# Designed miniproteins, single chains: the designs that were tried, part 6

Each design is a single chain, and the fold is of that chain. pLDDT is the mean over its residues in the fold that is shown.

## One batch from the design tools (miniprotein)

Design m175
Fold by ESMFold2-Fast:
Structure m175 (fold): chain A 89 residues (1-89)
Amino acid sequence: MEERYLEELRKYEEEHPEIVAEVRRENPNASPLEMVYAILAKLAEEKGINLEEIVEEVEEEAKASEPTPEARREIMEKIVELLKKRLEE
């Protein structure tokens, strides 16, 4: 899990080194998944993609009754995948 997001973070460091540096400065204790999420959120905002709509879509599909750490991680992973798809458009 974390290894996958470390590899993705490496790719973003090559493509968007300034954004990655800013995310690391703002989120020094973030996990690799949280850093990837923050990078994609900044990229989406620059392209005018509505992050709030994506979050609402994922939360509606998940319909988790209890916000466990595992459920929160799954929601964040789904948001990351949707952001990637929207950014490719």
Scores: mean pLDDT 74

Design m176
Fold by ESMFold2-Fast:
Structure m176 (fold): chain A 89 residues (1-89)
Amino acid sequence: LEKYLEILEELLKKAKEEGWEDTAKRLEKIIETLKKLMEEGISLAELEEIASKYGYDAPEELRNLRDVSLAITVINELVELGLLKEPEK
């Protein structure tokens, strides 16, 4: 989860530099949710299970988990395609 946090923080910095206020606000919320999940010791597998169980009918709290899961999925795809740097490089 730490590598996704690093990528999300870099995207937030870029959004703020470009003046993408709505994107920055959304990224801040995703980052806050991810930090809370890391503090609680939730693994990527547990996050995926929670996201899949509740879907679109989820309460607001679980919708935040869905947004984090989606962001992680997109980041993984972009890294696999070589469009994003891995955080360790």
Scores: mean pLDDT 66

Design m177
Fold by ESMFold2-Fast:
Structure m177 (fold): chain A 99 residues (1-99)
Amino acid sequence: SVEKIVEQHRKTFQSLLDQMLKKGLITPEIAQVAYDIFTLRLDRIARENPENVERDGAVLLTALLLRLIGLDINRKYKMPQSVIDAEIEELKKEREELE
């Protein structure tokens, strides 16, 4: 069932975001933005290409996690705050473009 695959991907991503929040790798605001992007994109995949939802959902999950890990790496290596803020604004714009 496409619906079961979508729900499983959402639960997996939420669990990973919760772990990142507990470790202080992301803020609650960024976790919410990432979750919104993930669910909106996953719902689009399920509507337009339901046969690919398992694979493409996993690829999307991995891509978003790598972006969030990149934010934490940039913070730890003391990149300018403007660089970190620019990536956060890009995530927020991506969410707005989705809905």
Scores: mean pLDDT 87

Design m178
Fold by ESMFold2-Fast:
Structure m178 (fold): chain A 73 residues (1-73)
Amino acid sequence: MIEELEKVIEILEKKLEEAKKAGDEKMARGLEVQITLARGLLAEAKGDTEKGKKLKEEAKEKVKEAAKEREEE
């Protein structure tokens, strides 16, 4: 499980770099949310439940920010 989560994070980070180079801000934001959530799961799997909860909450907050930006457009 831990190794699989680390591999997922690596793949997502590589995709994030590609999205940023392509100027795809929407894709980049979505990938940042997924990376933060995966890091939260990895932290919990390693026994750091406090860090895991904080990272999951950060991912949720990023989703809320993206929704508010859409309302401002």
Scores: mean pLDDT 76

Design m179
Fold by ESMFold2-Fast:
Structure m179 (fold): chain A 79 residues (1-79)
Amino acid sequence: DQAVTNLIEQIEKLTEESHLIHLGIILSAMVDPENASVKAKKLLAEPPAALADLVQQAKQLPQENREILLSYVQKLLSK
């Protein structure tokens, strides 16, 4: 699936810790919206150590959520 491949390639371009935290918060909101605020606070206190874990989580999202995530990743890369 070229759309999934394109999403992974864009995520792998994120090198800044602040961008990884932001991606983690977005993924938490998509996977578990009811607990997203609690998970966001944890991610701000303890940044994600591994890009690979975020990539693996993104692969498991429904197609509509992957399209939304791609738009956010592109915005992060534009900053």
Scores: mean pLDDT 71

Design m180
Fold by ESMFold2-Fast:
Structure m180 (fold): chain A 125 residues (1-125)
Amino acid sequence: SLEDLQQRFRDVVNDEKAREDAIKAIKAFGDDLVSRAKSQEIKDLIQEATDYAIKGIETGDLDLLVQAAKKYLKAAKLALEEGDYELAIELAREARGLALWAGDEKLVEEANKLKEEAEKKLAES
């Protein structure tokens, strides 16, 4: 459930090793997504999103996870518009994960919609 996912986020924030592992994973994945992006605008949005996600995990501030998810979604939309469907899927997946941890149901729905649109475009390519 969404409540179970929010509890998992609280457990990660309160466990030093889990928090460090989550931060390393987010940073490594963010660096990979930046390397795959074709435009500077998308690279900048991914970097900003990754920085907000790391701060959100470090502090337990759900508003920072919401900001991260919104920036990943904006990057995903631009990647979709540029025809980079695989990047759009991965960015939407990251946005969804962060939105689930933040408990933002509307943002989860927006991320799912964008991911489904990108998956459909990829299948038609």
Scores: mean pLDDT 89

Design m181
Fold by ESMFold2-Fast:
Structure m181 (fold): chain A 76 residues (1-76)
Amino acid sequence: MLSKEELIQTYLTVLHELGIPEEKLKELYEKLSAAKDGEEVEKIFNEFLGTLDLDFDRFVEILERVVNKEIPLFKP
C-alpha cells in the first residue's frame, strides 16, 4: 500500500507526463496535501480527472509505467 505522499506523487507524475501544466499540478498538490487520508486524495484526484478530456488508454499506460518505477516521480 502506498503512503499518502507516494500516492500523491504518483498521480502528479502521471498528470505531468500527460502534459498538464506545472501551475495546475502545484494547485492540485496543495489540495491533495491538505487531504486527511488516501481516500480523500482519491476523491480530489477523481474530481480533477473529471475536468479533463483524457485519453484513457494513454492514462493507463503512463500509470502502469509510473507504478513500475519506469518514470521518475514528479516533484512540484
Scores: mean pLDDT 78

Design m182
Fold by ESMFold2-Fast:
Structure m182 (fold): chain A 66 residues (1-66)
Amino acid sequence: SAAYATLRKLVTQKLKDDPSLTDGIIDQSVQDSYSFMKSMGIPIISPGGIQLGIEIGRINSRYAAA
């Protein structure tokens, strides 16, 4: 969706400063996190939702990389 695309850009920008994360890992983490949050009915594009999405993305990325 357009909202997902906008969120992906915002989250990718914030996570790009972390050298442990590749663009592919970031994109996959954002996709998985957004899909999960959307299935739970949480509006991820709110300020709190964006922060939660970033934290879930970081967790997913670390878990997948570990």
Scores: mean pLDDT 60

Design m183
Fold by ESMFold2-Fast:
Structure m183 (fold): chain A 60 residues (1-60)
Amino acid sequence: LEEKIEQAKKELAFYKKRAEENPEDSYSKYMAEFLEQAIKALEIEKKTKQREAEERRNSE
């Protein structure tokens, strides 16, 4: 899961840089937005799993 988030963040940085250098590059803007949403979804999934583990530890 973390590897996928890191890879997506690298791709996001690449497409964000391209979109900043070429504001008319609609594909790079689209990919940046798509990757931002994908990263947020993956981070939510990671946090949900972490919260579940934390609740079980709180029973100590």
Scores: mean pLDDT 74

Design m184
Fold by ESMFold2-Fast:
Structure m184 (fold): chain A 81 residues (1-81)
Amino acid sequence: SISDAVSRLRSHIRAGDKDGALAAAEELIKLGYSRQDVIDFLRGVANDLQVDIDKNKSDPKLTAIYQRQLDVVQEVIEELE
């Protein structure tokens, strides 16, 4: 289902898994989302992660976790464009 594919996408992003995130994003497109809808969704996730990085500048370990997740999101967007 679409909700399952969105859950998989979020889980792979959280894990820092680009290949899994890309596969889940492509599954969303196969299920009927446009590429643009998936890209717009991922841009929203990237914006949220950037806010979390900015709020946690004093915590380098937490910032590194969010940065890895942001890198995955940006790499998936680039692959879809």
Scores: mean pLDDT 88

Design m185
Fold by ESMFold2-Fast:
Structure m185 (fold): chain A 79 residues (1-79)
Amino acid sequence: TKRKNALMARGYATGAELAAARGSVSGLIQIAEHAARNEVMKEIATKSLEAARKDPSKAVQVARDFAKALEKLAKELEE
């Protein structure tokens, strides 16, 4: 359901923000890989994985952008 996917997106967003705050590249990758298994979040998560793997030095910024995209998606799903 839209509500369930919104809650899941917020959960992944929180995880991505935590990974960014801790500077955890592996944490970002794990969260994005899990989110990519969800059909609604797959595109956002895949884009973030591609960006992180292409330039790991920017992984913290990628994690922040990923969290913001997931938060926006969650709000859209609730409306």
Scores: mean pLDDT 84

Design m186
Fold by ESMFold2-Fast:
Structure m186 (fold): chain A 92 residues (1-92)
Amino acid sequence: EIDRIAALLREHGVEVTRAQISAAIAGRASPELQLLVLTARIQLELRELTEPLGDSLTEEQEEEVVREVYRKLGIDEEDLERWRELADELAA
């Protein structure tokens, strides 16, 4: 899992150690690193759930898959709003 997160982040030009990823998952890293690791985890889970279904997903099925990913990662609507606010601050 950690190696897959590191590989995905490296593909996007982000260099992180296994220790930094582990700390981010535990909530002990900077907010920026926590957001990057969370984004990578969401992308990996989406890939695993959508790969068997191919390009045939309806809009409703896509929403269901996204809800399932958030449920598996323990993300609620309040967490998503907080991370969206942080992402907006980092993009500025």
Scores: mean pLDDT 69

Design m187
Fold by ESMFold2-Fast:
Order: sequence, then C-alpha cells, then structure tokens
Structure m187 (fold): chain A 83 residues (1-83)
Amino acid sequence: SSAAAQAAAILRETARRLEALGDPVTAREVRKIARQVEAGELSVEEAARKVANLATLARSLGRDESAAVLEEAARRLREIAEE
C-alpha cells in the first residue's frame, strides 16, 4: 500500500539519521522494521509501536539524540496509520 511505502521511507530516513549519530545497532533494527512493513508482515501501527519502544530504550540508555529521532519517527508513523 502507499501507506506502507511512505512508512518504509520514513524508517529508512530514520535509520540514516541514527547511523549519523553513531547508533548503527538501532539503525539496523529500524531497517528490519522497514522491510517487514514493505513485506506486509507489520502494519504501520505495529511499526510505530516498535519504534516508540526503541525510543524508550534509547532514553533509558542516555541516548537522548537517538531517542528524539525515534520519537519523531513514531509520531509520523502514527499519523500515517490514522489516515
């Protein structure tokens, strides 16, 4: 669906931002979520939840910049899911 394609694009952009911040492990997980959304294995809503959980984990580890990027991505994904 166009929603899944748009969500996957946001997730790939988010992964690039995380790599630039020095967080390749989280970037890899976000890319996995992007592939699963494109394959129809995850809904956009489920992807938003997973990304929000990654943001919470990043905050708990003191990775505030990674957390902020993930929180923005989760918000954008929720907006797509609600359309």
Scores: mean pLDDT 89

Design m188
Fold by ESMFold2-Fast:
Structure m188 (fold): chain A 79 residues (1-79)
Amino acid sequence: LSEEQREEIERTARVLGLEVEDLLRVAEELNDPNIADRLDRVVVRLITAEGLSGEEAKARVRELLYHDREAFIALLRAP
């Protein structure tokens, strides 16, 4: 990861209430430094497909990352 990509991940983690280290591990597992863009798409999908509010979408992202990591990774990999 570049310094700029790391800073973007840190900002995304702060906005979503996630730990930076956990998002860095996810970026490494996906072998994709654009994790912030993938997370934005996941949040948009949760709002548009499931009708969640922004706060509900953030809570869902946190729940998935910490309690259902496999589902979280699958959502990030989805086109």
Scores: mean pLDDT 80

Design m189
Fold by ESMFold2-Fast:
Structure m189 (fold): chain A 58 residues (1-58)
Amino acid sequence: MTEEELLEIIKKNPNILKGMYKSDIESLSPEFREELKNYSDEVKKNIEEAEKQPVVKV
């Protein structure tokens, strides 16, 4: 799914993001993630939860 297509789906169904994993969220550009966060409080909450997850770095 492209970012453009995903954005259109999210506009119609914001709940799509409540089931996304951190890897899915991180595949989006940082600026695009900020736009999604500003679109609705529910989307923002879902993205923030994904971002809260620790990164695997050794």
Scores: mean pLDDT 64

Design m190
Fold by ESMFold2-Fast:
Structure m190 (fold): chain A 74 residues (1-74)
Amino acid sequence: SDAELAALRALIAEATRLARERRLSDENPAVQEFERAATRVFSRYGEDGLAQAPEEDRRALRDAALRLIAAARA
């Protein structure tokens, strides 16, 4: 739904903001997982990648974003 996609976009923005503010290393596993998940969605499906992506790719990106937020708050 549009609400679910909006919530996922907000989560991705929060994860990215926190990782940047905390200056997490590109070698951090949570950063690497998030970048892989984001690339799978956005490189294959373009500007509206979240709406076009398979549900499994959206779930993987959501889970990676949550792990990145947890790593940034550690």
Scores: mean pLDDT 83

Design m191
Fold by ESMFold2-Fast:
Structure m191 (fold): chain A 99 residues (1-99)
Amino acid sequence: DAARVDAILDRARDLVRAGRSAADAVRAVLADYFGFDGTGDMDTIWAQVNATFSGADLDIARAVRAVASTAERLRQGQVSQAVVDQVMATWRARLSRYP
């Protein structure tokens, strides 16, 4: 569902833009859309994601992490908006191929 993927990735980007850390954004998005109850830092959350998620849902979680982490790098002045837009477009294209 392309509209659902767009909403998920836009939410991850917007939470980081609003001042959330990448880890907090990943936790919040996966809680909102998948009922995921993640705790701790990014490494801890990511271990929990790998234990809980599979298939298309795991690839959506990977996209959320990539978008949130890149948006945090933009907020820190390390990358441009074009890099965030490219990461979002790349993951939208990858996820649109799921049956």
Scores: mean pLDDT 86

Design m192
Fold by ESMFold2-Fast:
Structure m192 (fold): chain A 99 residues (1-99)
Amino acid sequence: MERIDVFTAPQEVILERIKEILRELGLDDLADDEEAVRSLYALIVNVLESSPEDASVQEVADKLERALRLSLPSNNISLSDEEIRELAERLAETFYPEK
């Protein structure tokens, strides 16, 4: 349960952690899709850059859920509402706050 700062960590470390989270959630096919993983990395960075320093983990998770709902269909990725929420919460817990 190690937090990673997306602004200072190497991209490869962030991508590996995203794959680990996806596998922990049973999304192994998505974890093996390098294009999808890179899209998730870009989405995470964009959400974190647009979030104020005092934003709660829950507020960041809500923004990530919204962004995932918009981006996943464009990559032909079909996740349930529950899976999208669970992924958003795990990503927020891992990558935000950056300390």
Scores: mean pLDDT 75

Design m193
Fold by ESMFold2-Fast:
Structure m193 (fold): chain A 70 residues (1-70)
Amino acid sequence: NAKEKAKQRAILTGLKAGHEAALTKSPEEVVKIARDAAEQTAKDAGLSDNDIKEVAEEAERLVKRMLDEL
C-alpha cells in the first residue's frame, strides 16, 4: 500500500494548498495551486507519470467541488 498512501498524501497536500489559497485567490488560481501542489508531491514521492496525472486530476476535481459548495 505504499503507492496508495503516496497518492492519498499527494491529493491531501493539493487539497490543503487549495483550501489555504481559497481565502485570497480566484477560483482559477485555487485550482491551479491545488493541482500543482498535488503533482509536485506525487513527483517527489517517485510516482509514475500515469499516477502523477491521476493524482493531479483528482485534486483538481475535489477542489472544484469544494469551491462549488462555498
Scores: mean pLDDT 85

Design m194
Fold by ESMFold2-Fast:
Structure m194 (fold): chain A 75 residues (1-75)
Amino acid sequence: EEVEKLKKEAEDYERIAKFLEQSVEGLRAMAEEAAQKDPEKAERLRRTADSVEQGAKDYRNKAEELRKKAEELEK
């Protein structure tokens, strides 16, 4: 049960991280597309992407920690 709980929490954080990572890719693509016609919009999108990317990294790290705890309990 405890192992399953840790795995579920890790999966949730991994899903959030994947969603954020996809959002970063989309935001950076939109920024590149906007760069020539609306540089101010491009810069706003880049700043948002940077913020979201940091969030994704934090969730990835937390998920990895939970995965390691679950693996240790399964030994």
Scores: mean pLDDT 84

Design m195
Fold by ESMFold2-Fast:
Structure m195 (fold): chain A 62 residues (1-62)
Amino acid sequence: AEAYIAEAERLLAEAEAAGRLTAEQAQRISDLLVKAFLEDPDNPRARALAARLRELLRRHPV
């Protein structure tokens, strides 16, 4: 879980800093979070990252 969370957090932070989100980035982050949730469904860091991704997608639809 930690490796998936760290990579998802890095990619999400890059997208947030750039003020843009590509479809490829969105899919990769989603895939990483799905894998993290499969290992630990109650992981608070994965939940926080999923919330950040949802907000970013609402502001920047891809």
Scores: mean pLDDT 78

Design m196
Fold by ESMFold2-Fast:
Structure m196 (fold): chain A 120 residues (1-120)
Amino acid sequence: KEKLIENIKRLTELVVKLAEKHGDLELAKEIEEKSKELIELIENEADKDEIIKKLAEYMSLVIKAVLELEKNEEAAKKIEEVGDKFLEKVEENPDMSMEELLELMEEYLSEVIKIVEELL
């Protein structure tokens, strides 16, 4: 739980820096707000579906920064491929526990962080 929250905060920091580099202050604000919403759902032990939906909204902003601001199609594709693997594991195990979901999310975000760090 704590490591997942740290990964969300770290990825948000990287994406905010990337958005600020390109002068997109609105995207920087949106990702920070979506990050806070996602963390709140995790800390309040919200339903898996709500957490997954908020994660998808959050990751859409990450992909937007990489694809539209950095114009790095290769990095965006790598992030999408990591996301597809995450969604495949969730779909194959619909009875997955909350703890298993959060661990899978931590792994997913860790891989995305590595990709985004190479852009800075």
Scores: mean pLDDT 87

Design m197
Fold by ESMFold2-Fast:
Structure m197 (fold): chain A 83 residues (1-83)
Amino acid sequence: SMPPEVVALLRELAARLAPAIERFAKAAENLSEEKQREIAARLKPAVDRLREAVAAGDEEAMRAAVEELGRLLDEIAAELEAE
């Protein structure tokens, strides 16, 4: 099982990431399948880095990965909002 300290950090990081996810979800409501695949491809490296950091229990890597993912979600949301 994952150490309690890592679980607590994941909850904190999830709360920090939530606004970016909510903004992205709203911006992504009307996307075509093609655009969804394009965005999924853009997000994959950041999601993979977060998954690897969580699996390793690496707190510094988890923080860095969440910051990167949040920034990327905000960038994509801004692009979608600009139409």
Scores: mean pLDDT 84

Design m198
Fold by ESMFold2-Fast:
Structure m198 (fold): chain A 75 residues (1-75)
Amino acid sequence: ADAARAAFRAAYAEIIRAVREGDFEKAKELLQTVFGLSEEEAEEVVELLKRGAEDAEAFQEAYARLRAAWEALQA
């Protein structure tokens, strides 16, 4: 529980940083390897995070998708 929550927060923060630095390949790799997303799903999340700099709802949608993917890996 606590370790999984810490891992989620750390991975999410690293993905946000990668997108903000323009390292979209690193962001996609982390989305696929840590969150179990497909290449297509990872691309969609990266586009939401790119828009999130000016759109708080885009950040909310990206977070919701990553939370759902994280929970699915534990099912």
Scores: mean pLDDT 78

Design m199
Fold by ESMFold2-Fast:
Structure m199 (fold): chain A 68 residues (1-68)
Amino acid sequence: MEEALRHIKQAEEALKEGNLDEAKEHIERAVESAGQLLQAGNTEEAREVLARIQELRKELEELEKKKK
């Protein structure tokens, strides 16, 4: 859980700074951590992480569209 939340926070900070490549890397690591939580049976924690990842992906996509 803590590992996944750390990557989510780093992705949010990277998006705020406009560092799209760094944001993508942290989103990928958060997805990996969510997969580990699911495998361990922590389904509630994994669901929260995945919901935040979905929001970050939408924000990333919007920023990439503006860059063109």
Scores: mean pLDDT 79

Design m200
Fold by ESMFold2-Fast:
Structure m200 (fold): chain A 91 residues (1-91)
Amino acid sequence: MKEFAQSVEEVKAGVDATVERIEKEDLSEREIANLITALALMAVGELFAGNKEAAQVVADGLERIADILKDRYPESAEFARRVAENIRKAI
């Protein structure tokens, strides 16, 4: 399944790019919340497609984002952590 293979690779690349942006860029709380929401929607789409591996990659990325944000934006860190927990429950 070419779409499944591409989806897993694309999700991993997108997650890694998002983690790097949050770590390196001085993003606003709103921009960070939008990125976390985009990752959550990506995970939901992958779960509906049966791509549990891709959803797991998103959950792992969101936990990394939460660790990066915990001192700067604790509300955004908690949001990322809650999304990761919900994804793991759905896997």
Scores: mean pLDDT 80

Design m201
Fold by ESMFold2-Fast:
Structure m201 (fold): chain A 66 residues (1-66)
Amino acid sequence: SSAARRQRELAEENARILEDNLAVSEEGAQQTIAASKDPKVAAELEEQMRRAREIADRRIAEILAK
């Protein structure tokens, strides 16, 4: 029971770290979009962020399923 609780705590912590890393990346991308004012740069970074979210969501789901 204590081992299962610790495993859940570690899983939640790992999920939080992935979410925090994604948030930092999204903030950086938004700053670049705002600075460039180029629709092509915006489209490319939005697509990169979309793919990064898909990967992060899949990893978080795998971590939390354990």
Scores: mean pLDDT 85

Design m202
Fold by ESMFold2-Fast:
Structure m202 (fold): chain A 68 residues (1-68)
Amino acid sequence: MKEELEREIIISLARMMRGIALAAGDEEAAKIAERGVREMEEAARKGASVEELREILTRMMEEIKKVE
């Protein structure tokens, strides 16, 4: 249960960031966030660890920073 919950939280954070970028009309950030969410969902399906999901989230955040 604990790891499942942490995975859900991380994925939810990524989806929230995507939603914010889309709502703000930032198409470049939205594309990066959409790719990050897709990567997280695929990794979660394959049984990725919480650490792996956090790494995907971190990369997504760093890429968004570079385009702003």
Scores: mean pLDDT 79

Design m203
Fold by ESMFold2-Fast:
Structure m203 (fold): chain A 90 residues (1-90)
Amino acid sequence: MKEIMIQQVKNLIKALEDAIEKKDEVLAENLTVGSIISLTRMEQEAEDEKIKEAARRAKERVEDALKNKSPLEAAEVAKESFEEILKLLE
């Protein structure tokens, strides 16, 4: 299970990075919204309190960025948030 979660997070980071590199604002916004859903699930399903708290904080940060920043900037915040969570999972 842990290996599957790590792979899913890595796949999300890669997808966000690709959207940012292509400057695809529509894809970046869609992936950022998807990131909020993924972080919400991670908060609900995580057994480790540190991962649960990190997911909750990341979700709030990404939601704020989606509301107040450009789609590409919000995608960058989502990517950075998943990179921080990945370090906790590894």
Scores: mean pLDDT 84

Design m204
Fold by ESMFold2-Fast:
Structure m204 (fold): chain A 82 residues (1-82)
Amino acid sequence: RRAEIQAILDELEAKYAPLVEELEKNNDLEGLKELAKEAGREFIERVEPLLDTETERKVLEAMRAVLSGEMDVEEAREKVLA
């Protein structure tokens, strides 16, 4: 399971790293924020079916809510640590 998650991370890094580099060269902060949200959503969607614990599901739900703007970082921490 961990190996599958690592493979997903490696694929996402390979996919998004060149795009991040291009946006950084152009000083496109808004583009970097949007790309980070997109990469985060793809990661969550791909990893969610591989989770086998309630705590891991809570972490993914909190991350998804923060990335979508539905929840602030402090609320997400409280939900995960509860």
Scores: mean pLDDT 70

Design m205
Fold by ESMFold2-Fast:
Structure m205 (fold): chain A 87 residues (1-87)
Amino acid sequence: MLLEKAKELVREKAEEIARRIALEKGKGKLSEEEIERIVEESVEEGLKKLEELIKKGEDLGKAVLEALKKAEEVARRLTEEALERLE
């Protein structure tokens, strides 16, 4: 139950963070399809990081924060890559 709630929290916050990054750093040049792809992959990587940390015995709160940091890093990378493909 607690892990399921942590996964939902990470999904919600990672979607928020990734969409903000894609919109702000994307300079308005990315399509909605590209933005949704960046959001989906960032959320997936964040959730993967959460599960990896929990399996290693990390504190749940710390695991959530690291998962959100991972989602932000992935969103920044994917937004940059998408922009480079357009230029």
Scores: mean pLDDT 84

Design m206
Fold by ESMFold2-Fast:
Structure m206 (fold): chain A 102 residues (1-102)
Amino acid sequence: SMLEHQIDLGVIHVALAATYVGIKKYLTPEEAEKVKKEIDKLMDWLDRNMPSMTEEQRRKVMEVVREMLRRITELVEKGGSIEEILKVIDEAMKRIDEIYAS
């Protein structure tokens, strides 16, 4: 369906926004802005590229995003560094790029 990618994108947008709001309380304002920038960059990339993905690629991307958000939440709850959080986002973006290239 031509609308399936829009539903997937909507789920990702909500999950990313909810996670950012949840973790913001553990971060300094400066750290929160760095995380927001990387989340916004990921969303912009997905908005541009997800419409051209296969159903299998979208499924795998959704799994990568869910795992990324789980890891970020766990890191902030344990007092992890901003550098560790940004690394998790970078690793997820690289994995998403690999899925899209396949």
Scores: mean pLDDT 85

Design m207
Fold by ESMFold2-Fast:
Structure m207 (fold): chain A 72 residues (1-72)
Amino acid sequence: AEQTLTIKIEAVYDENGNLVKEVNKVITVTTPEELPDAKPGLEWTVRAGPIEQKFGAKPTDYVKLKIEKVEV
């Protein structure tokens, strides 16, 4: 089933793990299938993508993301 995630971009860290900036911006993402571990409150860290680069992140930076809401 199609799933809509409300994701908070919390913070950006450099490649050495130092905090670059707090972002605290919310985005919505629609996935064609339900993600098995997608639950409100889940946090994870990924390499900065195109969205995060709009907030001043570099491609070598990491971003901390949190799921705020899950809708199916």
Scores: mean pLDDT 73

Design m208
Fold by ESMFold2-Fast:
Structure m208 (fold): chain A 79 residues (1-79)
Amino acid sequence: SPADEIRAQIDALIAQAEAQVKAAKSLEEAQKIIDDTNVQLNELMKKLMSQIEDPIKLAVEAIKISGGLADLKLLANQL
């Protein structure tokens, strides 16, 4: 489904960002990766909102995105 394709893009984007943050040479570089990822995740979330009418399912997707971003910030703080 279109929603499943967008979910796969979100998962791939978070995984790519995690790899990039782990490879970052400075906290400033890691923060830029997180900021750029957040912009892209917000665009994908807007696309998901057009495909999912169930507010509970949308809330689950938003929590998942928020958790992924929080994990990236925790990784950056270890640099």
Scores: mean pLDDT 84

Design m209
Fold by ESMFold2-Fast:
Structure m209 (fold): chain A 82 residues (1-82)
Amino acid sequence: MAPVVGVIGAGPVGKAKALELAEQGAGKIILVDINEEALEEAAEELRARGIEAETLVADAEKDFEGVKKKLEELGADEIYVV
């Protein structure tokens, strides 16, 4: 089964990591950031390339455990922080 991967950080580095993970066989990328605009821009770019992408607006710096739990509830098999 193709893994579901959470990426915490939707800026240029997070977007690059998400693209790399999709090339390595990730079936879905869940992007996490406090900046909703950055999330939508990154998700649109991934979807334009045929990559399944979802967004989660959250502050991982203040509540990493809560963000991790939400990603696990969304089915994330792996989590990357950038």
Scores: mean pLDDT 84

